# Designs tried in a protein design run: designed miniproteins, single chains, continued (4). Part 84

Each design is a single chain, and the fold is of that chain. pLDDT is the mean over its residues in the fold that is shown.

## One batch from the design tools (miniprotein)

Design m14917
Fold by ESMFold2-Fast:
Structure m14917 (fold): chain A 55 residues (1-55)
Amino acid sequence: SHDEIRRQVVIGLLKIAVDTEQMLAEQARAQGKLSLADSLLAAAKQLEEEIRKLE
C-alpha cells in the first residue's frame, strides 16, 4: 500500500540522517568539539527512537 511505501521511505531517510549525525559527531570529536559531538549523538539517538516507532 501507499502507507507501507511511505513508511519505508521515511525509515530510509531517518537512517541516512542518523548516519550523517554520527559522521558529524566523529568530525566534531576529532576537532576537540566534545560538547557539539555529544549534542549530535543525542540527536542521532532521538532519530533512532523515531525509526523504532515506525518499525
Scores: mean pLDDT 88

Design m14918
Fold by ESMFold2-Fast:
Order: structure tokens, then sequence, then C-alpha cells
Structure m14918 (fold): chain A 100 residues (1-100)
């Protein structure tokens, strides 16, 4: 159970690092006025965030909520997910402002 949760968490960490790099590229595209590139990056970020949500649901189904270490790992995964959702919101706002 813990081994399977650690595998899912590792996938979530790898997606998180990719989304962080995409957000940097997307913010650079916004700053350069390349709105089409920024939109394409945002679409990829959304796809990866959706995949994180799928993995987080799988972690929830495998988590023994009586086991503190398993619950901590699930909570850490949820915190990464919420942070990546925030990154998408910031990107959406930046594109909208640049188009105005």
Amino acid sequence: SMEELEKLYKEIEELTLRIIELEKEGQAAIAAGDIDRARAILEEMRRLVDRMGELLREMKSLTDFSNKEQVKLYVKAGMLYMSMVAGVIVMERGIRRAEA
C-alpha cells in the first residue's frame, strides 16, 4: 500500500516539475506579447493538472486514513495539486490582461 502510494506521489512530483517549467515559459511568452504561445502552454498545463487530479483520486482510493504516514503523503500530493491549479489561474489571468 505505501509502496503504491509512493509510486503515485513520484508521478505527481514529476508532473509538478513539468508544470512549473511550463508556467515559466508561459509567463515569458506573456511578457513577450506572444499570446498564441501562452495559450498553447496554458492548454498543456491544464492537461497535466487534470492528470495530477486523476493520480490524486487514485491515491485517495489506496490511502488507509488510519495510517498517519499514508495520510501525510496524500496531503502532500493534494498540496502540490492545489499549487498547480493556482499556477493555471495565474496564467489565465495574465493572458486575459494581455489581451485587454
Scores: mean pLDDT 92

Design m14919
Fold by ESMFold2-Fast:
Structure m14919 (fold): chain A 76 residues (1-76)
Amino acid sequence: SEEERKQRLAEAAKEDFDTFIKNLKEYKEKHPDDKEGFDLRIENYKAWADYVAEKLGEEGQEIKDRLNKELEEIKK
């Protein structure tokens, strides 16, 4: 059951990441002058990604690495 919970967390984390990035890009396009709201969304997601990394180890770190790459592209 603990292994099954970790697997479900990993699957949910991957799906949630893709949804977050899509929503973040849409938010930037709709609210280009709202830096505070943009930054707050990123910080809230980073807190959750840190939690996932603590529980999943390498898979969680991969999510954090992907986040950093996507943020560099979005900030261009």
Scores: mean pLDDT 81

Design m14920
Fold by ESMFold2-Fast:
Structure m14920 (fold): chain A 78 residues (1-78)
Amino acid sequence: MTTYAESEVVEVSPERSVARARYELSGETGEAEAVLDNKTGRVESRVISADSEEAKEKALELAETLARATGEAVRRRE
C-alpha cells in the first residue's frame, strides 16, 4: 500500500498565508487549500477534490497545519 502526502505554500504576505495539500492513500486522493488571515489568526479551508472522507480530512489537516506554520513565520519576521 502506497501513502503519499504533499503540502506547499501557494502564497505568503503580511495579510495572509495560503497553503495547499494533497493526500493519497491506496488510490484515494484528497486535495485542500487553507487560507490564514495573518492579522486575525483565522483559518478558512476548502476541499478542492476528495475521493474519500479520510483523504479529505487528511488533506485539510495538512493544508491548515502548513498555513498556520507559514503565518507564524511571517508574524515572527522583522
Scores: mean pLDDT 78

Design m14921
Fold by ESMFold2-Fast:
Structure m14921 (fold): chain A 55 residues (1-55)
Amino acid sequence: SEEEKKVKEVEKAAYEAMLKKGVEAGLQTAREKGEELGLSEEQIKKVEEKLRTVG
């Protein structure tokens, strides 16, 4: 779905930020990019939890 594509884009951007600057940067990117793309708070939270579980 269109929503799944947006979630994937946010996840990709957040992973990139996490690899460069650490988990907190990834979480910040997930929030900012998710808000820009119109994701719900719940969808953004799921991306954040996924980042935390990657280690």
Scores: mean pLDDT 80

Design m14922
Fold by ESMFold2-Fast:
Structure m14922 (fold): chain A 81 residues (1-81)
Amino acid sequence: PVPSKEEFLEHLVAAAEKLALEMRKKQPDLPDEVLLHYIVSLGEREVREWSKEQNWSEEETEELIRELRERITARMRELAE
């Protein structure tokens, strides 16, 4: 079965969190903004590829990218607390 938009988004957020924790261990002095930008960029690439395969509209794709960015940002903030 093909994953839903929500399942796909949850999968990407979990992968982003794992990557963020691993990169932070290797480079503790890396600015949070730089780490966030890198991880979000990887996630955006995955969303765009998936959207192309599912034939989603540009508006749907950008909405999903925005949601991904917001969730990744929130998770990184939680990890910094």
Scores: mean pLDDT 80

Design m14923
Fold by ESMFold2-Fast:
Structure m14923 (fold): chain A 120 residues (1-120)
Amino acid sequence: SLEELAKRVEEKYLEMLEKAKNLPKDIQDFIKKMFETIAKALELYREGKSLEEVKKEALNDMEKIYNDFIKKYPEFSEIVKKAFDELKKRIEQAKSVEELVDAMIEITEKLVNELIEKYK
């Protein structure tokens, strides 16, 4: 259900935030903004937006968040740009809101783990 999907987004956010608790505040805020974008995509779909409209808005929101992060942390530009390229491809291929949210969670989790590893 959409409610179970929303719970999964929140549980993954809390998991990622706990893993990133020793990272700089700006990186924790970046993680929060990515998960807020995933939650917003699910809400827009629940409110009656088409899958294609939701995909377009999610991609636009993520692009802005990624670009703002790269400006503050240019050392992560290659990692973040690679994540965005993968995200764009996965979003375009999604055939359902479940596949869309799964793709966004998977790419975000991978990106967060790479950020944590680089800060060790």
Scores: mean pLDDT 89

Design m14924
Fold by ESMFold2-Fast:
Structure m14924 (fold): chain A 71 residues (1-71)
Amino acid sequence: MLEELTNEISKIPGVNEEQATLIALAYLGGSKEQARAAALAELSKTHSPEEAERLTEEALKVAEETKKKLE
């Protein structure tokens, strides 16, 4: 699960493997809102606020779809 989520999230342009790993861990370890907050904080380190918000929603969508395929 973690490896598959990290791999799919890292395919998003502008998300590196370290960020994808952190987002995947946050998604699996807590609530969806906690995962959104963690993703936004991580992506805000390397992106503008607008891009960080856009990439956060894309990453969460990719995580949700990947989890559905693996359940």
Scores: mean pLDDT 82

Design m14925
Fold by ESMFold2-Fast:
Structure m14925 (fold): chain A 97 residues (1-97)
Amino acid sequence: DKAVQDAKAVAVRSGYRAAEVADEFDKAKGEEIRALADQMAAASPDEAIAIGDEMIRLIGELSKEATEKEGREGVLKAASMGVSAVGIATSRVVMRK
């Protein structure tokens, strides 16, 4: 299903964008998100949904960390990662159908 594969590609790209932002303040978690995005790219749609859940969880932790530790710049980083989380969440809705 092309729509499912396109949705997975959006989620993977969103994960890489979140990892890039995370690299600015938490490289270890940035690498963890990047590894999950790499796994998602190779995964079946069902596996990709589970990986997307884990990516959203990590992005939530990173958004909180950025806001608490990085001050005003952290708010902007959290907003950028929030956009990535929405991309992953929306893509998972398409992959579930």
Scores: mean pLDDT 82

Design m14926
Fold by ESMFold2-Fast:
Structure m14926 (fold): chain A 144 residues (1-144)
Amino acid sequence: MKETIDQLIKLLEQASQLLSEASQLASEEAERYRQLAEEYQKRDPLLGQAYQAGADLLQEISDLSSEISDNLKNSIDKLKENPEEGLKFTQEQLKKNSELMSKILSKADAISQAAPVLSPLDVKLIDLITQASNLISQANSLAS
């Protein structure tokens, strides 16, 4: 039990850190896309609208990544305070976190299709989300 709980905590800590970084990068990229949307609104309204849609999706990725990161931190705290109660709490949160992660992946796919040019930050953001998703999947398997 103790070794399983310690391993679960490590996976959740790693996933939380990756999602925290993803949230920051997505927020910074959303602001950049909003500036581009405002610039293009008068010159090319369709391109301006595309950048605004991309900014909205990036902001949603930022918000969802932050929510999952906070949920994982709460699970870690509960596991450290009382392993038995913390495990039950973590199992309930894993379903919610998996649903939120699916929303992030869907929004990332939409940006990849809608964005006229992918920046280096978009690639790094996708990598962070993918790594976090894999860690959450491993945590789900270990908590079962």
Scores: mean pLDDT 84

Design m14927
Fold by ESMFold2-Fast:
Structure m14927 (fold): chain A 66 residues (1-66)
Amino acid sequence: SSRDVVAPTVAAIVAAAENSDAVKVLVHPSHVEAVREALAESRPDLEVVGDASLPSPDVARLVYAE
């Protein structure tokens, strides 16, 4: 299953990912490096993937293992 969240900043994406049981987060390709760096300490297990097909750069998709 997946959930789209409106997250206009890297900090908002990071907060959404940290407060979830998501196994993967899809972000706009321009945000991949910043999100990976920000999550490296708190969620090193979380896969961060760039996806240019997202509706906008302000949207992240949380993917769950269910």
Scores: mean pLDDT 80

Design m14928
Fold by ESMFold2-Fast:
Structure m14928 (fold): chain A 72 residues (1-72)
Amino acid sequence: MEKIKKEEEEIIKKLEEILRKFGVEEKEIKELADAYKKGDIDRFNEIWEEIEKKMSEEEVKKLKLELAKALL
């Protein structure tokens, strides 16, 4: 088992769990995870910006903090 592959899977899983916790739609979570898996950074950033636009500044700050804590 490749360590890099395992860490990518852990990152994706934590990202999905945190986004669900913050009330992000499953469609957006799936699209974001798919873009990450494909290495489509431009698409990932577009979806991320769309998610942030639907949230308050306080919620975005909390989301980023939770992601930082989870990823360490």
Scores: mean pLDDT 76

Design m14929
Fold by ESMFold2-Fast:
Structure m14929 (fold): chain A 55 residues (1-55)
Amino acid sequence: SKEAEEQKKKILDEFNKRVREIVSDTSLSYAEKMRKIAEESDKYSQKVEEIDKKL
């Protein structure tokens, strides 16, 4: 579905934006950055799976 592809693109764009924010945050340690990126990756996967289940 074109709508599903557009939703996935928006979710990917959101994920990429969040990762850039985390990587750029000078207040976070390397370990904290890795943990936050893992959390954002999990959210991304869950949102994509939710869209795929509706197809």
Scores: mean pLDDT 85

Design m14930
Fold by ESMFold2-Fast:
Structure m14930 (fold): chain A 65 residues (1-65)
Amino acid sequence: SMMEQDERNKRHLERVIKRVREIVDKETQEELKEKPEEDEEKIREEGEKKLEEEVQRIRDEVERN
């Protein structure tokens, strides 16, 4: 490690995570509105899983470099 490289990667990751979180949350809210009879908790959990999966992809890319 380089301190500046690590901080840059951290800032980049944080910014992307925030954006992805907003997108996934918006999609989850729309699914909840469209499917009120579906398991609401399950839909929310799936939204969180999508977020985790996307974040993991980004983290793996940063980690591999």
Scores: mean pLDDT 72

Design m14931
Fold by ESMFold2-Fast:
Structure m14931 (fold): chain A 73 residues (1-73)
Amino acid sequence: GAMPLAEKVAKLSFLEKQVLHVIATHPEPEKLTYEEIAEKLGLSVGTVKRYLDRIMEVLGVSSKEELVALLRG
């Protein structure tokens, strides 16, 4: 069967989980920019993009929009 979302999230690194947490807990995650995530976590935009690529790979989504939809559904 398909792997549960929680089990997929458990495979992420500490910093990747922090990026995902910022997106999951934001009031308007669809409007949240890479720059805003970077500012909140004290990371570079390039680092945030790399972590998001890994998060999307692990969760089986192809875009930030699809990631937001997965976290809401």
Scores: mean pLDDT 80

Design m14932
Fold by ESMFold2-Fast:
Structure m14932 (fold): chain A 93 residues (1-93)
Amino acid sequence: PAYSPLDLEIAQLAAFAAMVAVLSEDPEASRHLREAADLLQRAVESEDPEERRRLLEEALRHLQEAARASRDPAVQRTAELLIEKVQELLEEL
Protein backbone atom coordinates (compact mmCIF):
# COMPACT_ATOMS: atom_id res chain seq x y z
CA PRO A 1 0.00 0.00 0.00
CA ALA A 2 1.22 3.51 -0.93
CA TYR A 3 -0.31 5.28 2.10
CA SER A 4 1.44 8.07 4.00
CA PRO A 5 1.47 7.99 7.85
CA LEU A 6 -1.18 10.76 7.81
CA ASP A 7 -3.41 8.71 5.46
CA LEU A 8 -3.08 5.68 7.76
CA GLU A 9 -3.99 7.76 10.84
CA ILE A 10 -7.12 9.18 9.14
CA ALA A 11 -8.07 5.68 7.89
CA GLN A 12 -7.71 4.28 11.43
CA LEU A 13 -9.96 7.06 12.80
CA ALA A 14 -12.54 6.29 10.07
CA ALA A 15 -12.52 2.57 10.95
CA PHE A 16 -12.87 3.34 14.68
CA ALA A 17 -15.79 5.74 14.10
CA ALA A 18 -17.54 3.10 11.94
CA MET A 19 -17.02 0.45 14.64
CA VAL A 20 -18.43 2.70 17.40
CA ALA A 21 -21.45 3.51 15.17
CA VAL A 22 -22.29 -0.22 14.99
CA LEU A 23 -21.90 -0.62 18.77
CA SER A 24 -24.00 2.47 19.64
CA GLU A 25 -27.62 1.90 20.70
CA ASP A 26 -28.56 5.55 19.95
CA PRO A 27 -29.80 5.85 16.32
CA GLU A 28 -28.92 9.56 16.07
CA ALA A 29 -25.40 9.06 17.50
CA SER A 30 -24.90 6.06 15.16
CA ARG A 31 -25.95 8.16 12.12
CA HIS A 32 -23.47 10.94 12.98
CA LEU A 33 -20.66 8.42 13.65
CA ARG A 34 -21.32 6.72 10.27
CA GLU A 35 -21.31 10.11 8.51
CA ALA A 36 -18.01 11.03 10.24
CA ALA A 37 -16.50 7.66 9.19
CA ASP A 38 -17.54 8.26 5.56
CA LEU A 39 -16.12 11.81 5.57
CA LEU A 40 -12.82 10.59 7.10
CA GLN A 41 -12.59 7.86 4.44
CA ARG A 42 -13.22 10.49 1.72
CA ALA A 43 -10.43 12.61 3.25
CA VAL A 44 -8.00 9.66 2.84
CA GLU A 45 -9.04 9.35 -0.84
CA SER A 46 -8.70 13.10 -1.56
CA GLU A 47 -5.52 14.36 -3.26
CA ASP A 48 -6.47 18.04 -2.62
CA PRO A 49 -5.17 19.40 0.73
CA GLU A 50 -7.96 22.02 0.89
CA GLU A 51 -10.69 19.42 0.21
CA ARG A 52 -9.07 17.11 2.81
CA ARG A 53 -9.20 19.92 5.39
CA ARG A 54 -12.89 20.64 4.62
CA LEU A 55 -13.76 16.92 4.91
CA LEU A 56 -11.93 16.67 8.27
CA GLU A 57 -13.77 19.79 9.51
CA GLU A 58 -17.14 18.30 8.44
CA ALA A 59 -16.24 14.98 10.13
CA LEU A 60 -15.43 16.96 13.30
CA ARG A 61 -18.94 18.51 13.29
CA HIS A 62 -20.56 15.06 12.99
CA LEU A 63 -18.39 13.69 15.84
CA GLN A 64 -19.51 16.63 18.02
CA GLU A 65 -23.18 15.84 17.21
CA ALA A 66 -22.60 12.14 18.01
CA ALA A 67 -21.13 13.05 21.42
CA ARG A 68 -24.17 15.23 22.20
CA ALA A 69 -26.74 12.67 20.94
CA SER A 70 -25.29 9.66 22.77
CA ARG A 71 -26.82 8.42 26.04
CA ASP A 72 -23.94 5.96 26.53
CA PRO A 73 -20.98 7.48 28.47
CA ALA A 74 -18.56 5.08 26.72
CA VAL A 75 -19.74 6.14 23.23
CA GLN A 76 -19.68 9.82 24.28
CA ARG A 77 -16.10 9.49 25.63
CA THR A 78 -14.98 7.68 22.46
CA ALA A 79 -16.53 10.39 20.25
CA GLU A 80 -14.69 13.02 22.36
CA LEU A 81 -11.40 11.14 21.81
CA LEU A 82 -12.06 11.08 18.05
CA ILE A 83 -12.80 14.85 18.17
CA GLU A 84 -9.41 15.42 19.87
CA LYS A 85 -7.56 13.33 17.25
CA VAL A 86 -9.23 15.06 14.27
CA GLN A 87 -8.44 18.48 15.82
CA GLU A 88 -4.76 17.41 16.16
CA LEU A 89 -4.71 16.39 12.47
CA LEU A 90 -6.24 19.72 11.39
CA GLU A 91 -3.47 21.58 13.29
CA GLU A 92 -0.81 19.51 11.41
CA LEU A 93 -2.25 20.33 7.96
Scores: mean pLDDT 85

Design m14933
Fold by ESMFold2-Fast:
Structure m14933 (fold): chain A 83 residues (1-83)
Amino acid sequence: SQAEKEKKLLELMEKTEELFRQNRLDEARKTFEEAEKLYNSIKNPSKKTQAKFLRVQGLYYEAQRLFEEAKKYYEKAKELDPE
């Protein structure tokens, strides 16, 4: 179901965030690519899921020291889900 896909996506995004925080960049990139593929397969993801995905994209840019790009994704995430 779409709900099961969204739940799996949330787990993949949490894993990706943790890997980026640990500076395990190759593993983070692979789990991010898996999360991105799954995200693109979900019809009408919730605002919470969209916001989390944008935050993970922000971490992807931050890990590359692209801080201004990362900031844009974090701001978009905040706009979708400010709480």
Scores: mean pLDDT 84

Design m14934
Fold by ESMFold2-Fast:
Structure m14934 (fold): chain A 55 residues (1-55)
Amino acid sequence: AVAKLEDDLAFLDDLISDVKQEHPTLNEDDIAKLEEEAKIQKKELEKELEILKSL
């Protein structure tokens, strides 16, 4: 569970980075939107990870 959440966090960061590199024609607004969505997802995963670690 903990290892899976840590892997998901790393995967999300890598996925966003890869999308930016593979699609350099992305509008700045689209990039900002992707980053904000990733930020929200990352925050949720980090919260779950902290709860699991506190057990």
Scores: mean pLDDT 72

Design m14935
Fold by ESMFold2-Fast:
Order: structure tokens, then C-alpha cells, then sequence
Structure m14935 (fold): chain A 91 residues (1-91)
């Protein structure tokens, strides 16, 4: 398991990321945005967050893990939309 001591600035970036992901998910549930728009916005937000974390000196292993987890979550959501079972995440 990756154990990382994050700076306060890195923790703030992650907190903002989680908040914005939650807002996008709520809009998706409310029918305010399409699944395709949701996936696009989540990927854009993740890329912005990854760049910001790298600028703040976060370990590359942590950034890679974050991107991998988010892509797995996107795939699970897409599978649900297609009537397939979601991918089980072992985190």
C-alpha cells in the first residue's frame, strides 16, 4: 500500500477535487448533464488536479494511483450505463 505524507496545500487540492467530483455526480443524478459530458468533465478535472499535485511536489506514484483509480471509476459508471455489472474495486 502506498503511504504518502501530503502537505496542507496538496490536501487542499484533493479536497477541492473531491468536492467538484461530487458536484458533477449530483448533476449527473439530477439529469442536468449527460453521461458523456460527466466523463469528459471528470477526465479534465483529473488532469488539472494531477498537474497541480505535480507542481506542489506530490509523489508521482500517488498521482499515477489517483489517475488509475479515477479511470476505473469512470469504467464502472460507463458499465452501469450500458447495463453491465460495475467493475469491483479492491482499494
Amino acid sequence: DLVVELSPEQEEVLAEYEKRLKELYEKLKAGEISMEEFVKKVRELTEETAKRLAELGAPQEFIDLLVRVVEALIEAVENLLQGKPPVKLDL
Scores: mean pLDDT 77

Design m14936
Fold by ESMFold2-Fast:
Structure m14936 (fold): chain A 82 residues (1-82)
Amino acid sequence: SMDSVLEVLKELAKILEKLLEDQKEKNISKSEIIEQLLKEIDKLAKKYNLSKTAEENLKKVVEEEVRKDPEKLLSRLKYLTE
């Protein structure tokens, strides 16, 4: 449902914010951020009962957007989940 998607996006925003803080302090790569986010999406999809299609689409968008600009993705997620 849309409510389940919004809860997943809200949790992803919190996780991404922490990972971006870790990137500044621990010098983790974008690939490590992507790997961690994809693992968290799998867990959240099970927790909030997302469809496989929604999970796969979310993973694709998150991977593409983190490769481009992870800080811009965080801003968008925060805006959508206010």
Scores: mean pLDDT 84

Design m14937
Fold by ESMFold2-Fast:
Structure m14937 (fold): chain A 73 residues (1-73)
Amino acid sequence: ADEEADRVFEEIKDEIESIADKYGLTPEEKEEVLEMARSAIRAMLNAGVDPETAKEGALKVAEIVAEELKARR
């Protein structure tokens, strides 16, 4: 549920922030990446995906979103 999604998100938050920093994102773009990753975790867990797989998926979503935001500049 939401508590589990929040726990998984907190465990990888530093890694997501590192991805945003690697792409040189603004604070606003970084928040978008964090929100997308959190939403992805919640959706995956609700679909019955295990927490470890959800973490990997969320990090992949973070990379994709970061690349997209960087490309728009």
Scores: mean pLDDT 83

Design m14938
Fold by ESMFold2-Fast:
Structure m14938 (fold): chain A 76 residues (1-76)
Amino acid sequence: SPEAIVAEAEARLAALEAQARANSDPATHAAIAQELRDLRADLRDVLSVMPDSPYRARLEALLARIDALLAEIKAR
């Protein structure tokens, strides 16, 4: 269901954010960045199929959080 997809994405992103905070090594950050790019691609696909869904705001918020974390990792 769309609710389950959004909830799973929120949980996965929270785990990646926690992992990025707990680890500072370049290899771990590179792996997190790849997972974030994969998650971003999946969420963009979901948003493209459901542009007028009640989940749009949550999907856009997740995409913004992913972009912010990717920018933070790139700056380190």
Scores: mean pLDDT 84

Design m14939
Fold by ESMFold2-Fast:
Structure m14939 (fold): chain A 64 residues (1-64)
Amino acid sequence: SEEEKRKELKLKVLEEIKEFMKLAEKLGGKLTVEVIDKDRVVITLETEDAVITKEFDIDEELAK
């Protein structure tokens, strides 16, 4: 069902956030998590040498 798929995708987003947190600790960077709406999250990792941004859109993933 759509609800079960949304729950699974949200759990995957949480796992990705955890991985970015580990990476931020390792690189000594700053991690920012922005909730744009109920189904969209932007993660930005800022290091001395680079800025990495990843966007998660649950509705987009459900459409695949």
Scores: mean pLDDT 77

Design m14940
Fold by ESMFold2-Fast:
Formats: sequence, structure tokens, C-alpha cells
Structure m14940 (fold): chain A 99 residues (1-99)
Amino acid sequence: SKLIIKEVKDVEEAIKAAEEAAKLSKETGELTVLLIKGELSAEEVLELTEHIEKVTKELSEEHKRLLASAVLGGISRYQEGEEAFEAYAKAAKEEVEKM
């Protein structure tokens, strides 16, 4: 299985990317990691989380957890600072190259 990394700048783009990720995952079994570059408010994080739950409900529980962890991990790392986000993105890219 392939792991795809997609960088997004805001919650609206992240929601659209999550919909595409869920569709690709269902069709191919590929996992998409979403890395959010922008700072999100707690309200925006909640909105994104609820939308991910809605679009991933047809995926296996394990795959849903992995996708949610990848999105929320990206948000969390960006909120810790740009350097933490860049380190996370580099590690994620290295994992993709090994798959």
C-alpha cells in the first residue's frame, strides 16, 4: 500500500482533501497523510474532526483511526511551531519512500 502526503493551508482545503483521501482509500487502500500548514482554532479542529468522521465512516475502524491520527498529528505539530511541522513532514516523506 502507498502512503500519500498532501499539504493544505486551511480547514476548507483540509475538508476537501479528507474527502479525496477517504475516496482513494476505499478504492485503492492507500493512506493519505494531511499536513495542515495554517494554525487552526479549537473550533476549526472540531469541525475538521467531525467532517473526517462523516467521510470515513465506511472505512475500516483501523484505517479511520490512522487517517484521523495523520490529520490531527499534522495540526498538532504545526501548532507546536513551523520547525516541528517540518520535522514531521520530513519523517512522513521518509516513511512514504520506504513503502
Scores: mean pLDDT 64

Design m14941
Fold by ESMFold2-Fast:
Structure m14941 (fold): chain A 54 residues (1-54)
Amino acid sequence: SSAVKQQEMRLMVDALIQIGDIVQKRYLDGMPESQVDQQLKQVQQDLQAQLAAV
């Protein structure tokens, strides 16, 4: 349905914003690669769970 597509888009946009924040922390604040990997994995897991609920 169109509502499902809108929800999927909103979730993807939210994930993109979170990835942008992680990238800023990596390059501006010197976040370690291990912490970047952990945070990206969390974003992936959250997105997967939210998409499964749509």
Scores: mean pLDDT 86

Design m14942
Fold by ESMFold2-Fast:
Structure m14942 (fold): chain A 88 residues (1-88)
Amino acid sequence: FLDSVGSRLQKLPKEKQLEELIKEAKNILETSLENLKKDGYSEEEAIKLIAESIAEQVDNEEFKEKLLKVKSLEELKKVIEEIIKYEI
């Protein structure tokens, strides 16, 4: 798993693939939130923009509905974790 190019997740056991993917997704969410806040958005506005952007990329209607109902970063992280667990 120290082989860092193109197949890192595919070399890990399924459980560790989930852990790594969830960790990376949470880091991306936090970075996106901070960038939007620097652009003048409130935390609530930034969370909604991130959730809406992810909802456009998700084919599952239940996850789209959950994303659109997200009110906090903690709720957003929970929905993203559910999406990752569904895909893996």
Scores: mean pLDDT 75

Design m14943
Fold by ESMFold2-Fast:
Structure m14943 (fold): chain A 90 residues (1-90)
Amino acid sequence: AAAEEARRRALEEAARRAGERVAAATQKIDGVSPEEARRIGEAVARVIRAAVAGAPSSVMRPYAPLLARMSDETADVAVGEIVRVADAAA
């Protein structure tokens, strides 16, 4: 129980950090506001956490419009962070 809670918390923190990195990368794209970058980062963090927890689809529906605004550059960063978190969970 305690070990499962610690692991879940570590994955949640890793997902938040991945979201912050995606937000920082997105903010470097011309025409993206700091608030839009933050929302995209938050959406990525939700995707990572939901995927690792085994319930991705239901959690992601509210964030689908933000994910659709991701550029190829932001998508590459997001995929890299998802793989990194998944490897840490294995």
Scores: mean pLDDT 62

Design m14944
Fold by ESMFold2-Fast:
Structure m14944 (fold): chain A 72 residues (1-72)
Amino acid sequence: LSSKSVEELLKELAVYLQSPRPEHRARGVEIARYLLEHRPEARAEVRKLLEQLLATEPDPEMRAQIEALLAE
């Protein structure tokens, strides 16, 4: 992927993770999981976005999923 493609994908991921709707944030976490598994070059930026969500996420189940991803 070009740097522009990765940057745009990360911007879209950030929108999902910052959504006021829990279903959009859950979808963002699954997209982040996929990117961490298949696109290791995006790892640092994906982790940064997950850490930002973890700081504000009220759902304990989603927090646990994010913490598990960050532990890997």
Scores: mean pLDDT 78

Design m14945
Fold by ESMFold2-Fast:
Structure m14945 (fold): chain A 80 residues (1-80)
Amino acid sequence: SPLEEQLRRLEELYRAETDPYTRTLLGIAIGLLRQVIEQQSDAADIRAVIDRLRTLLEGETNPRAREALEEAIRVLEELA
């Protein structure tokens, strides 16, 4: 699924990341995507995750992490 593909992308970035701030942010994003995948998330739950990911995106300066977060948000918006 597109959401599982984005989760794998975030997990790959997390494993390669050496900056503590970006790594922590990626870890939070991974947890949020896992929540959507593992739980029977309704549209309101998905929208809450999108809002949280948008907040994380505003604080992130790493271009690869930003791109991955933007794509995860896009995939979640298609599910909401």
Scores: mean pLDDT 84

Design m14946
Fold by ESMFold2-Fast:
Structure m14946 (fold): chain A 87 residues (1-87)
Amino acid sequence: SREEEVRERVETMLESMREAAAESEENKRLTIEGLRILLEQLESGELKPGDEPVVVGANRAYQLLQKDPLLVKVAKELLKEELEELE
């Protein structure tokens, strides 16, 4: 189904982020921060202001996900699960 395809797409994105987080403690910290900002944006519908790389990265990811309401819904669910596992 379309929902299954969307879920697999978000899961693939999170797997790549998980691999990056595994490379160093600093990368893990930055990944957690970026995922938190992205989740806040998905829940509020508002972009976080700032010029820091982690904020800019989260803003770009949000802009891609917000194009499809189903992507937003699935990303919110999977991001919450991922943050619980990383923290």
Scores: mean pLDDT 80

Design m14947
Fold by ESMFold2-Fast:
Structure m14947 (fold): chain A 97 residues (1-97)
Amino acid sequence: EIDELVEEVVKNADKPTLPEDLQKKVREAAKSPERLQEIFLKLSELDDETATKALEKVLRVISQDPELARQAFPLLVKLARSNEKLRKLLEKVTGLS
């Protein structure tokens, strides 16, 4: 369940790196555009500080796989066009603000 995955990411968001098992779960979920979209939308429902840290960790894991990164970043940008909260989180994580 995506809610459980997001909760585990949040619990580990203050660590420099997510645990390897959790990184694998994030990569598996990110293979599905539908699951990945649900992750991004769930993160946008959190408080700004927690959401920013959690999104940074998720994107760091996805960025380690070029194929997942190529799929995930365009989806995130597309979702950010209609979700102001997600757009602000993306700007904070990428430093484009």
Scores: mean pLDDT 82

Design m14948
Fold by ESMFold2-Fast:
Structure m14948 (fold): chain A 61 residues (1-61)
Amino acid sequence: EPYLLRIFAALYRYRVDGDEEARQEADKIIEEVKSKYGPEFAEKVRKQAEALADAAIAADR
């Protein structure tokens, strides 16, 4: 799903580099998903993207 990977990439940049613009990008993508598919689906995608970011960061340590 293209939204999951886009949110993941933005969250990963924010977490690794402290890129505040990446955090804002992630929030905008989540809002787009919420607008198109509803809040329940947006929440599922957000949680999956956060889990992927957490796993990727843990693997890099």
Scores: mean pLDDT 80

Design m14949
Fold by ESMFold2-Fast:
Structure m14949 (fold): chain A 74 residues (1-74)
Amino acid sequence: LPMEILKTYTPEEIVEKLGLPVTPEQVRAVLKVLRKDPNASDEEIAKAAGISRPTARRVKEGILKLIDELIKEM
């Protein structure tokens, strides 16, 4: 599954790669939601991670981009 590829990165590395105002703990919460439901809404992600909906959308898009980049490296 695409989410399994992200174990290549630590949450701390994901924060650095995203360049967004989020903590490693918030990234862990986002990853947990996306592992359960890859189609989770921005609102669901925002609520789980304790971040704003616009920030949740940017984090989700950034994570999906990282997955795409990792798949290309395989």
Scores: mean pLDDT 77

Design m14950
Fold by ESMFold2-Fast:
Structure m14950 (fold): chain A 97 residues (1-97)
Amino acid sequence: KEELDREIAAAVIVLMGAVALASLTSKYPELKEEAQKLVDAFSRAADAVVRGDIETALEAVKQAREIAESMKDKLSPEDYETLLKLVERAEALVREA
């Protein structure tokens, strides 16, 4: 993949993490630490994508999924599903890069 494709994928992953953080902390302020860990995982994935390190990026996305799954019982089913779809989109972007 071209360098521009990786930069775009990384930018989208960072934006997805920021949106997840804003949404989660607004509706579930008690989950601020988990939300921060989630955005940190997305940032690590984005940084790895920019470097072309797809293996590290996939591992970071896996960590994001584990963090999302740890919040399952604390989120509504609808919000949990939305969060999982966001993680799945991040994984797809990494695999496309």
Scores: mean pLDDT 84

Design m14951
Fold by ESMFold2-Fast:
Structure m14951 (fold): chain A 74 residues (1-74)
Amino acid sequence: MEAAIEELRELAREAEETGDPELVERLATLLAREVASQARTEEQRERMLEAARALEEVENLHAAARAAREALEA
């Protein structure tokens, strides 16, 4: 579990730095799966879901990736 979340954090940092839409889309997909199976607190789950939704909208790739990284650091 923690190893998968660390991988997501690394992917989120890379997506935030590059704004690569392929990395953002991959992050959104993986984050949504992890929320369903691994988020344990309601607050963490809500933050991760909000980040995943921001990534889906992809209107601001850098901001969306940053939100995902912050949610994963919770």
Scores: mean pLDDT 64

